Designed miniproteins, single chains, continued (3). Designs and how they scored, part 33

Each design is a single chain, and the fold is of that chain. pLDDT is the mean over its residues in the fold that is shown.

## One batch from the design tools (miniprotein)

Design m9199
Fold by ESMFold2-Fast:
Structure m9199 (fold): chain A 56 residues (1-56)
Amino acid sequence: DSEKRRRLAALYTARGIAIAGAYASEFIKDPAKAAAERAANEALARELEEEIAALE
């Protein structure tokens, strides 16, 4: 199913961006903002992982 493969590629790309955003949070000087940004990106990555698992 080419549609399923295209959807998976998009989800893997989005997950990679979320993971990169979580790592980049280390460069935020405000610890509270750094923690919030990291948590938001980690939560998004988890949601994307669940969606990928549902399609595989």
Scores: mean pLDDT 83

Design m9200
Fold by ESMFold2-Fast:
Structure m9200 (fold): chain A 54 residues (1-54)
Amino acid sequence: AAAEAAAHVARGQAAFDAGDYEAAAAHYLEALRLDPDNAEARAGLERALNALAE
């Protein structure tokens, strides 16, 4: 559901801000599984994966 996807986006953002990019990526992936059209989750996942590439 969209509300569940939004909760995962919020958790992903919190994890990213804490420097936990693996947790951030996992939350954004779960948000996309619940709402594949969620642009914020897609952008967050891209940022988290780019951070992990370092």
Scores: mean pLDDT 81

Design m9201
Fold by ESMFold2-Fast:
Structure m9201 (fold): chain A 70 residues (1-70)
Amino acid sequence: SLDEALAAEAPAAVEAARELIREMEETELSESEFAAKEAAARLLIALARPAAPEEAEEARRLLEEVLARR
């Protein structure tokens, strides 16, 4: 099913989101690049949440911390 396929991809989605968040934290980015990475990270977190809620929530907290320091 689609839900099973999405669940299989959840670990990769969490890792991809964390990498985007790390890039946002550690790299000098233009406003458009920063906004694009934020949007991509939010989408990946949302896709991972049903199958990996704890990991998705940890990634969301890291994203909000980066946004708060901007």
Scores: mean pLDDT 82

Design m9202
Fold by ESMFold2-Fast:
Structure m9202 (fold): chain A 103 residues (1-103)
Amino acid sequence: LAGDYTALGALYAISKQYDEAISALNKALALDPNNANAYTNRGAAYLNLGKYDLALSDYNKALALNPNNASAYANRGTAYANLGQLNDATADISQAAAISAAN
């Protein structure tokens, strides 16, 4: 059930239907509030909509659940950069690169 809504959210995001993606991912998180992939995907949708504070909240939760997610670090860094938080952005981009180099 949660996986089905997470997959639906990902498909909407690929189609750039970010409001529909967020709606599907909200349902995924209602079923499983510890779904790291749903937080990562909803954060990405918020990032694309310019909702940087909401994106940061979701990436913080995603990284608390899965600290080895290079994409979540990279995207959180992008949100920090858009908010002018350049030290936090640099730290996240460096962490994303370190995880990618280890894999």
Scores: mean pLDDT 88

Design m9203
Fold by ESMFold2-Fast:
Structure m9203 (fold): chain A 65 residues (1-65)
Amino acid sequence: SIEEEFKKLFDEAAEELKAKGKEELAEYVRELKEHFLEVLPKLSEEEQKEVLEAAKERLKKLLEE
């Protein structure tokens, strides 16, 4: 499901940030995960897909910093 893909994406990003010693950033990503998981069930399927793609791009940029 889109929700499971979203959970995996954020969990993997948080683990990678923690492994790099960026604990504060990892916590920020976990907070973002919780926020989006509350919002996703209120969105249409198309909107959920758009949010997932936007999240992928944002997390890629965050991991490059």
Scores: mean pLDDT 80

Design m9204
Fold by ESMFold2-Fast:
Parts: structure tokens; sequence; C-alpha cells
Structure m9204 (fold): chain A 62 residues (1-62)
């Protein structure tokens, strides 16, 4: 499932792995573009890794 794939990528993204960040963004672009809109808003205050981690944790908790 999408959730399982994103959850598996989360530790690598938290570690600053750019390849994991790119894979997660591509998955969101194709399956959950609304999460990318949230990330864009978070990028006004947060770095890309922190913004993605916050958005993914909220998505996975829903």
Amino acid sequence: SLAARLEALLPAIEAGDEAALDEAIELLKNHAPEVLEKIKKLLEKEDPFTALVKALKEYLAA
C-alpha cells in the first residue's frame, strides 16, 4: 500500500537521504497530490526534509 511504502521511507528521510525524499515526493505526486500542497505551505517555515516528515506523519496518522 502507499502508506506502507511511505512509512518504510520515513527513517531514511529523517536521516537526510535525498534519494528517499525524491521517491516519497514522486509517490505523493502520483497518489496523494493534496499532501504536496501541504508540504509547499510548510516550506515557508521548514526545510524540505522537516516539511516532508511533518506532512507524512500527519498523513500516516489519518
Scores: mean pLDDT 82

Design m9205
Fold by ESMFold2-Fast:
Structure m9205 (fold): chain A 64 residues (1-64)
Amino acid sequence: SAEAHFAAGRRLAAEGRVEEAIAHYYRALQLDPDHAAARAALRALLVEHYGEERAPVLEAVYEL
């Protein structure tokens, strides 16, 4: 389910497993495009890991 992927993404992000967290958040959004919490979490993680300048490009790739 979308919620299971969102929960997994949050746990992986807390563990510093950023690439796996991104994959789970993206999967949550593929299953539920209206999942506001997953979208916000993915955007925040992209900004934190890749920086504010690169995050908007990645947001476009993930359709955020």
Scores: mean pLDDT 79

Design m9206
Fold by ESMFold2-Fast:
Structure m9206 (fold): chain A 92 residues (1-92)
Amino acid sequence: MKREMAELARRRAEALERLADAAEAAGHPELAATLREAARLLRELAERLEEAENEEEARAAIEEAEKRLAPLEARIEAHREEAAAARRAAAA
C-alpha cells in the first residue's frame, strides 16, 4: 500500500507539472507557480511515504500534506474564477 500511495502521489505531481506548463503557456504564470508548488508537496509526500516505517507514520505524512495542500487548492480555485470573470467581462 505505501509504495502504491507514493506512486499515486508522484503521478499526481507529474500531472500538476504538465498543467502548470499549460497554464504558463496560456499566460497564467501565477497559476503555474501555484501548481508547481503543489506538485513539489506531492513529491515530498511520496518520499515520506517511502520512508514511513508503519501505517501511523504514513497517515501522519498524508495528513500534513493535506493541510499544506489545502491553501494551494484554494488559490488554484481563485485563479480559475478570476479567469472565468475576465472572460465574462470581455463577452459583455
Scores: mean pLDDT 78

Design m9207
Fold by ESMFold2-Fast:
Order: C-alpha cells, then sequence, then structure tokens
Structure m9207 (fold): chain A 64 residues (1-64)
C-alpha cells in the first residue's frame, strides 16, 4: 500500500539521520499494521545494513 511504502521510507530516513528511537517506533507500527508482511521489514533491515548500522539492523530483525 502507499501508506506502507511511506512508512518504510520514513524508517529508512530516520536510520540515515541517526534517529534510532524514531526508526524503531516506525518499525513497530509497520509490524503491528502489517503482521504478515515480512518484506517491508526486510527492506528496512537491508537499508540499515547498507548504511553500516549493523546493530540497529539486528534490533529490527529481532522484532520480526
Amino acid sequence: SMELERKVNEAILAIASGRDDEALRIVEEIKQENPDNTEALDRVIKAAEMLGRDELAERIRALK
């Protein structure tokens, strides 16, 4: 959905900006609203890894 895409992009921007608490909050919203859509969380995890934020990527993976 367009809203899911927006939230994924907001989470990635928060990660890129060092706003880790905001990124995790958005990830929790994605998880709650889209419990069967693991692809959206995988996109956020991949972006965190590509940005060198490995510990944050593992924290997000643990929420799946």
Scores: mean pLDDT 85

Design m9208
Fold by ESMFold2-Fast:
Structure m9208 (fold): chain A 86 residues (1-86)
Amino acid sequence: MAVEAIKRQVEGIIKAIEEGDDFGLDVHRALLLITAAIVLKDTKDPEIKKRIQEAVDKMLSAADAKDIDGLRKAGEELIKAVQEAE
């Protein structure tokens, strides 16, 4: 399920930031982008596509800033949008 994959990558990014694991952060960020791209390709509703894209952009910005609170909020938005895409 795409939702479970997204959830694992969100949790992986947060853990990597908490542990100072820059390599793990890059890996989980890349896997998040790949999973989101697959979901976007299969999503037909333009409003859901927009919400997924906006949530991914927020996740990437928060990850670059190492903002754990921003990551949790954007992750919740992304998971909700991906659930609605299924």
Scores: mean pLDDT 83

Design m9209
Fold by ESMFold2-Fast:
Structure m9209 (fold): chain A 64 residues (1-64)
Amino acid sequence: SMEIAVKEAAVAVLRAGIDFLRELLARNPDMPAEKKAQLEADIAALEEERERLEEELEELKEKE
């Protein structure tokens, strides 16, 4: 379905963004603790959004 395709694309984009931010943290060991904490919070928020979309995808696939 179109909804499944759109949500799968959104999950792929979120995964790419999460990977980018994790790499940014790994490549910047001298990052101030406050900045590191903010990036970790941003990653956590994106992970929560990804998990929400993956749960919705699972429910949609179960109904087909």
Scores: mean pLDDT 84

Design m9210
Fold by ESMFold2-Fast:
Structure m9210 (fold): chain A 83 residues (1-83)
Amino acid sequence: MEYNEQGVKLYKEGNYEEAVDYFQKAIELDPNNAEAWYNLGLALKALGNNEEARAAYEEAIRLSKDPTSEIALQAAQNLNSLL
């Protein structure tokens, strides 16, 4: 939980590489954290790592039980922008 929050703070500050590290730590603690996967995708996209961002968005969608959830819909929207 704290790692995901720190990652979001770093992302908002434009520290995308450091944000990626913190989101990966959040995923290591809870691999089913769809929000952390979505946030990882956002940070990777900001760095221009579009292939890795796509994979992270796909994982966020997969882990979202409800495909109409905000996380799933936002991840799908961002995934389509990379294709």
Scores: mean pLDDT 82

Design m9211
Fold by ESMFold2-Fast:
Structure m9211 (fold): chain A 62 residues (1-62)
Amino acid sequence: MEERRRLVEELVRRGYISERQARLLLEAEVEPEVLREYKRLVEEGRHSEAYSLLHRAVAERE
């Protein structure tokens, strides 16, 4: 199974993103490395940096 899909599913399961955000991230084809960094930042309590990372990654695919 594709690593990106697996990581997005884990983020939803842990409550780190909504199902709507998961769809957006998959459609924007966000790199697995970015998803791993997001998970790390959220788990470290660095929520503002985590959200900034995702917004930047999605914007680059516009």
Scores: mean pLDDT 77

Design m9212
Fold by ESMFold2-Fast:
Structure m9212 (fold): chain A 76 residues (1-76)
Amino acid sequence: SALEYYKLGNELFKLNRYDEAVEAYSKAIELNPDFALAYNNRGNALEKLNRLDEAVEDYSKAIEIDPSFAEAHNAR
């Protein structure tokens, strides 16, 4: 399920396996294109890989789906 791939991505992210985390989050998004959390967390993994333009696109998608994510990116 989308949730299982999302959880897998989170575990891979914790292990600093960022490329594999991106793949797992991508599978979650493929199964549920409205999965704002998966877009946001894929953005975090892409940022760790210095793929900054792709990270920005994912953050924008997360905010488009769930505007409350804008607060997470504006918090200081």
Scores: mean pLDDT 85

Design m9214
Fold by ESMFold2-Fast:
Structure m9214 (fold): chain A 88 residues (1-88)
Amino acid sequence: SEAIRRARLEAVVGPAEAEELMGLPDREQMARLLAAVLGEDDPAAVAAAHEALLAASRAGELDQSDLEELADLPEVEAYRRLVARLAA
């Protein structure tokens, strides 16, 4: 839902920037969120992480059960663990 998406963005980037991101396409929101979570200013590294997440999702390597397990963690920690899982 929109409320959940806004809450996730606010937790990472704060309310002002979250409102700006809510106006962007989903792909751009994800790229900005991943950059904030990983602390990376390297667009190539952000793009690689984003592509890996999309590839894993498309291949079925991340099912809903995996995502639900990560949902119990703070958003920043959940994304870091997700990246680590994809690297394994």
Scores: mean pLDDT 61

Design m9215
Fold by ESMFold2-Fast:
Structure m9215 (fold): chain A 62 residues (1-62)
Amino acid sequence: SDATLLAARHELSRFVAEQRAAGRLEEALAHLEKVLAYARKTDPEVAAVVEEYIREVRELLA
């Protein structure tokens, strides 16, 4: 569980950083919202991590 959460945080952080550098934050937000919908059905802890990154992306777009 802890290892899975750490891996999820690293992967999402890298994904958001790459999309930000590419100027594709709106596409990143759309993708993360789809990931969140799936995560909410399978792993609530991972869903919470995805929600953190969605909030960060929304703040960057504001």
Scores: mean pLDDT 86

Design m9216
Fold by ESMFold2-Fast:
Structure m9216 (fold): chain A 57 residues (1-57)
Amino acid sequence: GLLDLLEKLERERYLRDAVIEAMLGFMEKAKEYARKAGLDLSEEELRKRANELVESL
């Protein structure tokens, strides 16, 4: 439904924010945003995703 779509978009936004914060070195904020995205990502996973983002630039 529409609610499910909105929840998905919100989680995707928080996940992007988490990866960006990890890229900037703000790991505590990155973990907070990952949790808001419904994911409990480790520091290693956040760093890996951040490195992949940087390599895609």
Scores: mean pLDDT 82

Design m9217
Fold by ESMFold2-Fast:
Structure m9217 (fold): chain A 76 residues (1-76)
Amino acid sequence: MQAELAAETERVLREAVPAAAEVMVREFGLSPEEARRLVERAAEALAERTAAASEELAAEMLELVRREAAELRRLA
C-alpha cells in the first residue's frame, strides 16, 4: 500500500514536470532545459521528503494523542 502510493505520487509529479517547467520559463526567464532540470530535482526531493514526513507525522500524531489523553486523565 505505502509503496503503491509512493509510486503513484512519483508518476503524477513526473507528468506535471512539463507544465511546471513552462511556468518557470514564463515567470523566472529560465531556459526550458534549466527549468525542466530544476523542476525534476524539486519533484524528486519533495517525493523523498513526503515519504519520510508521512512516517514521522504518523508517529508524532500518536505521541500527541498520548500526551493529550494523559493530560485529560490528570485533570479528571
Scores: mean pLDDT 68

Design m9218
Fold by ESMFold2-Fast:
Structure m9218 (fold): chain A 63 residues (1-63)
Amino acid sequence: AEEHFQRGVLLRAEGRYEEAVRHFERALAADPDYALAWDNLAVALEALGRHEEAAEYRARAAA
């Protein structure tokens, strides 16, 4: 979980949002309670213009 989260953060910082989403999804597959991965996934999805999906993940992170 942590390794995939860290790689996702680095990829997002480089503007590689599609790859960042994949790594955050892998982090959540390993630990669904990893709240930071939900929020970062939402940020990456917003950057890709996937606003509806981003809103869903933000709501899940806040619950």
Scores: mean pLDDT 77

Design m9219
Fold by ESMFold2-Fast:
Structure m9219 (fold): chain A 76 residues (1-76)
Amino acid sequence: EEELARLKELLDRITELHKQGNFEEALRLAVEAGLLTEEEYQSILEAAKTDPRWLEFGVGVAVLRAAVEIVVLERE
């Protein structure tokens, strides 16, 4: 399953960036992969101006979405 393999590799990359504290790159990858919309990304960046913890929260949302998609695809 090409989509399952793609999502697993993407989740690994996002997780590595998160471990490194590179939240902006992790968010960028999530947008490119369709795990976050451009609108959600802009909202996270705006919230991060007040509290930078919103960057990490945004990465968490992307990771959760990738994990849910993986579980759904594994059932097919």
Scores: mean pLDDT 80

Design m9220
Fold by ESMFold2-Fast:
Parts: sequence; C-alpha cells; structure tokens
Structure m9220 (fold): chain A 56 residues (1-56)
Amino acid sequence: PLSPAERKALSAISDAIEAGDVERALAIIDEMLAAGEISEEQARRLKDVIRAQQAA
C-alpha cells in the first residue's frame, strides 16, 4: 500500500499533469524528496510513472 506521503505526491502530480505542466509534476517529486517526505526509491518510481504516460 502507498504511504500518505506517496498519496499526497500522486495527487499533486495528477493535478499538475491535468494542468499540462509535466515540469511542475517533476518539481513536486524533487521537492518532496528534498523535504524527506519520500525516499529516493519512491521518487524514482513516481518519475517512471510520469515517463510512461509521456511515452508515444
């Protein structure tokens, strides 16, 4: 199951993607990682999801 921090990150990322701002979504992940709210492994997985959605 996802942690509360991961759920918060996914919600914020989803909002940024809906706004068409992928760079903002990536910045949110980096901000949460810097704040210690998510691990490097969790941040990597979230970035993988964004990249998968961008794949043609």
Scores: mean pLDDT 74

Design m9221
Fold by ESMFold2-Fast:
Structure m9221 (fold): chain A 61 residues (1-61)
Amino acid sequence: LVGKLFRSTVHLPQLSPDELELRVGDVVEVLEVVDENWVRVRSLATGKEGIVPKSALEEIA
């Protein structure tokens, strides 16, 4: 997961300061696995970092 590029499959609003807002099709780099459900990512479009649910992401192969 870490260092891999993923695409968001859903729109998720930022619900807390630690979270990253996701729009469908956003490309993110995984920086850290926080737990079984959450990863810390960086948006390639904005450079912003935050945590997002793993279930929102698909790997870009």
Scores: mean pLDDT 80

Design m9222
Fold by ESMFold2-Fast:
Structure m9222 (fold): chain A 72 residues (1-72)
Amino acid sequence: SVERRLLNAIIAAEIMAATLPYLGEKLGDPRFLADGERAREDLEFYRELKEKYESGKLTEEEVEKILEERLA
């Protein structure tokens, strides 16, 4: 379902946003810091997308299209 795909995207982004900056600082690798910043931006995007879907501002079809374009 679109709800499950959206939830999975949020969970993945939450894990990445939490872990990658820590690894970047611990290992001194700037690539992890950059990836962590991207994960934070993705998390905010998917949380906003979830809110728009739950409020009825976006249809299931619109959310599926956005997820397919962004996760491809």
Scores: mean pLDDT 84

Design m9223
Fold by ESMFold2-Fast:
Structure m9223 (fold): chain A 94 residues (1-94)
Amino acid sequence: SAAEKEEIEKLKKKLEELKKFLEELKKLAKELNAPLPAGVEEIEKLVKEAEENLKKSLEAKEVDKDKEKYEEYFKKAKELLKKAEELIRELSYG
């Protein structure tokens, strides 16, 4: 459906924006000769797992035509991304 395509595109966009934020944060830390904030490694792992689950979701939909696996992996990708966004809000600058 059109709504389903829109959700996929929004998830892809959020994931790319989050990856770019992490890259810019690492660059800034290097330029300031400062340590990375606590929790950045966990956020990176969550973003990577979200990306892997999104990829599996799209493969299940497009290649395997398995609707149940598509929905399962897509839901997991959304949950992982939400957790990553929550941890970003909790980042301590110290």
Scores: mean pLDDT 83

Design m9224
Fold by ESMFold2-Fast:
Structure m9224 (fold): chain A 93 residues (1-93)
Amino acid sequence: SPEAQELIGKGRQAYLDGDYEKAVEYFEKAIELLEAEDPNSPLLAETLTNLGEAYLELGDYEKAIEYYERALAIDPSNKRAKTLLEEAKKKLE
């Protein structure tokens, strides 16, 4: 979806600007569109990982873990999501 890709771009820009709350808003909107189109999309898995990173920066470790696990359910080979999941779990210890 061109609309989902534009929202992902805006989410990434907000994340780089340190506006993690705005990054969450854009990524959540993108995920809603991507899930409706293809619930097993590699782009959906990557966007779920990006949303998890935004929640990690906000200190919401439980939400970060939830989204990394959803990303890995779609793409179990994603090393970035797996590494970030381990890091988020350590924050709850």
Scores: mean pLDDT 90

Design m9225
Fold by ESMFold2-Fast:
Structure m9225 (fold): chain A 85 residues (1-85)
Amino acid sequence: SEIEELLEKAKEAEAKGDYEEAAKYYGEAGELYFKQGKYEEAAELYEKAIALTENPSERTLLLAAMAYDLLGKNEKAEKLLELMK
């Protein structure tokens, strides 16, 4: 599937130390899970993308926070939004 292809690209980039590229692919795979309503899987991939970079994208932080809010994990969502400031 498209998600599986993105996850393989992310893992390959991560193994090579290309953390920004890996974060991009994990974020893209997370967005596809989000669109499918798979918020737990989306949040896990967004967290992985955030952990790989010193400057996570505001979009990734926002989408991760939205996924956690939809899962009822409001404290996790607030923590992620604090990283945008």
Scores: mean pLDDT 86

Design m9226
Fold by ESMFold2-Fast:
Structure m9226 (fold): chain A 58 residues (1-58)
Amino acid sequence: GHMEELKKLQEQLDELVARLRAGEATPEEILDFIAKIDGDPEKVERLRELQKKAEEFK
């Protein structure tokens, strides 16, 4: 059901994050994907902050 779909979307997001860390994807692609799965701009902002921290710890 919806839980399994969310899990798959999270795994796809993790792959996008890995590509971003490799320099192959842009933060905008990740933010767009997150917006599609939830449609909540506040969650997008929160995940953007986590993304920036992940880049710092590369």
Scores: mean pLDDT 64

Design m9227
Fold by ESMFold2-Fast:
Structure m9227 (fold): chain A 96 residues (1-96)
Amino acid sequence: MIEAVFTITGAASGQGKAAVDALLASAPSPLEEVERNETKTVLRGTFPSLQEALDVANAAAEAAEKAGGKALVVVSELTPTRLHITISVTGETSSG
C-alpha cells in the first residue's frame, strides 16, 4: 500500500469545495484532513496502488471543471511508498 497526500489549492472557492467533496466521495477509504485554511486543504489517505490515488485526484479535477473552474493535477513521488498530489483549482470568469 502507498500513502497519498493531496494538496488542493483554491479550496475556499465553490469550485475548490466541489473538488474536495468529490475527492472525499471517490476515495476507497476515509481521508484524514491534515490542514485547512483559506488557500488550501491538505488530505491524507492510504491506497492499494498509485493508479487508485490518481483516479481519485482526476475525479476531483473533473468536479472542479464541472463547477465552472479549471484544475491542474501535479504528481510528485516523494518515496517509493509515498505520493504527493497537488490539485490547483482556479475559476475563470469572463464578462462580455
Scores: mean pLDDT 77

Design m9228
Fold by ESMFold2-Fast:
Structure m9228 (fold): chain A 60 residues (1-60)
Amino acid sequence: SLVEQLSDPSPEVRLQAAKELGEKGDKAALAPLARLVHEDPSKEVRKAALQALEKIAEKL
């Protein structure tokens, strides 16, 4: 699943999963995305996760 891809060893896979979850508006992704914003070693993945959280919040 996309949520599982947020834990992928590839930063490119995590980045794409974060973007897709944000567009989809999946509430189940809120906690995993929030963890990524704080803990991910890639700055670009952290930015994508933050943008995804903002998009999901706007759809609520």
Scores: mean pLDDT 82

Design m9229
Fold by ESMFold2-Fast:
Structure m9229 (fold): chain A 73 residues (1-73)
Amino acid sequence: MEEEIERTREELQKAVKEANALLDAAGSVPVDDVMRHIGLVLRAVGYLEEGDVEGARKAIDELLAHSRATAAA
């Protein structure tokens, strides 16, 4: 369990770095999209603090999907 939490924390760090790079490259991102990005990161952190690896991974997937969609728009 602890190893899964550590691995998922690393996945979150990589996802946040990728998401931040995508938003930075986009330049002009609507505030609502930025706030959703922040909310998804906080949700993933919350799940990890509770030991909910599955919840954290779903939040990470949603964060990456949202960031990629925002960058593609």
Scores: mean pLDDT 79

Design m9230
Fold by ESMFold2-Fast:
Structure m9230 (fold): chain A 66 residues (1-66)
Amino acid sequence: TGTVTVKVPGASEGSGVVLLGPDGRVVATGKLDKNGVATFSGLPPGDYTVHVTDGDKTVTQRVTVP
């Protein structure tokens, strides 16, 4: 199992975070802390997609868990 750490400096605290698995389905959801960080642990290996929504702004990141 692995960990995905999402970091979006300057994003609002409480911004929504959606973690999508390799099949494109939602695996986990969370919110950014005051430092723009959200952490997901216990993930199976695979290619993940992260969506962060702060109001009308959306950030998309891809992360691989080995």
Scores: mean pLDDT 79

Design m9231
Fold by ESMFold2-Fast:
Structure m9231 (fold): chain A 83 residues (1-83)
Amino acid sequence: SAAEEEARAGAAAARGGAAAPGGVGVAAAAVAAAGGAIGAALAGGEEAAREGARAAAEGAEAGGGEEEAAEAARRAAEGAAEG
């Protein structure tokens, strides 16, 4: 299943798993997760971390939302930095 595989690949990438050749979806999911975490750390906002994690989870569940998950996490981090 695409959603199942992306969720697992994203989690593995976030934990420092190996990147698969041509695995752009895995890379995007990892970036989304990392972006959310960084945003929260820098801004001290749990909301940014929560939004980043939710966006990544939604992207993984949808299967085709890895780019949208990455963008959502980036927006969450920017929002935290703005505040």
Scores: mean pLDDT 54

Design m9232
Fold by ESMFold2-Fast:
Structure m9232 (fold): chain A 86 residues (1-86)
Amino acid sequence: MIPGDELRKLAEKYAQEAAKKYGATASAAGPISDNEVTIAVRAATPEQARKAAEEAGKKLVEDGYADSYESFARPDGVGVARVTSK
């Protein structure tokens, strides 16, 4: 298990890398609990923003930094991924 602050830094890096594919901007916030961080992405469309956030969350799980992720798009166009580690 990695510390929540380290997970946030990794989530921000992964989110920024994914966002580059879509010409988007990304940030990460948290940990809200010791093991959860939130990725937020803004892009030209809500679907592009959601896909960028999803790619970041999926890669964090694939690389062993997180156990799970959830992704969704908000009505304001922000793509969100919540990433959890244990």
Scores: mean pLDDT 77

Design m9233
Fold by ESMFold2-Fast:
Structure m9233 (fold): chain A 60 residues (1-60)
Amino acid sequence: SRIEILEKAIKFAEEELEFYEARGDEERAAVYRKNIEYLKKLLEKEKAGEELPDINPVTV
């Protein structure tokens, strides 16, 4: 599922963000913050799109 891939990517990015923030690497931390926000937007879009199959009770 794309949702599972995006959730794993967000978790990985959040762990990397913590690592770089702890080391004071502001440039890399900023990149991961942007990546997390982008991935969260994609996740919201995928969840909204995947709600459509649940609307068809004939094939559920």
Scores: mean pLDDT 74

Design m9234
Fold by ESMFold2-Fast:
Structure m9234 (fold): chain A 61 residues (1-61)
Amino acid sequence: MSVEEQAEALLAEGRRLLAEGRTEEAQRLFMKAYALLVSAGREDLAAAVAAEATRLFREAR
């Protein structure tokens, strides 16, 4: 599985957990996907993940 495919899988799982009200678990998966994309040099995808996370986790601390 490519880095991008791994990040997509993490985001899909994170969105599922968020839909179930598991906000902390979802946030951890979004952070892992972001770090993975940054390490792969995919700034475009990392920025998209960060924007989505900011929108979904407005209270993120």
Scores: mean pLDDT 80

Design m9235
Fold by ESMFold2-Fast:
Structure m9235 (fold): chain A 78 residues (1-78)
Amino acid sequence: MAERAREAARRGDAEAAARAAIEAARRVMEVAETLEDLLQAIGLILRAIGAELDGDAEAAAEAAEEAERLLEEIRRRQ
């Protein structure tokens, strides 16, 4: 997801980058073990939506990368 978002950002495609970020954050929600993890995922979805509305493909890609890092962190806990 993060790689797809970054590729979209390189093309200036904020919509595609935001979709990838939202999908990554939804994966975090599916594996969330704590309320904190769930709230972080929701925050990332909101950031991705905001980035898409602003046409900021780079910000959307950053949200996707942060979601992938959070997903890997949760996986490392269990």
Scores: mean pLDDT 83

Design m9236
Fold by ESMFold2-Fast:
Structure m9236 (fold): chain A 95 residues (1-95)
Amino acid sequence: SEKEEVKEGMQRLLDSSKGLADSAVENLRKLGEENREKVDEAIKKVENTVKESQKRTEEALKKGPEEAARAALEGSKRINEVSKEAMKLGAELAK
């Protein structure tokens, strides 16, 4: 159904962003013994952003598919930005 297709589309978008986030987190975990505090904070920020974005999209879906689409797009953008920050931190720590 249209409602199910919207749910699946939004979940696929968030899952794609989560894949990027998960890769960034795994890379940071491998680099982190000497910079543990910075690594832990970056990981928390990424994981919290993914969790919050998923919750906001689920809540927005109760209001309608257009609201859900907006929430998923904003969530995806935010996840991508914090994941890029985490990747940049990983690159700096690998130098």
Scores: mean pLDDT 82

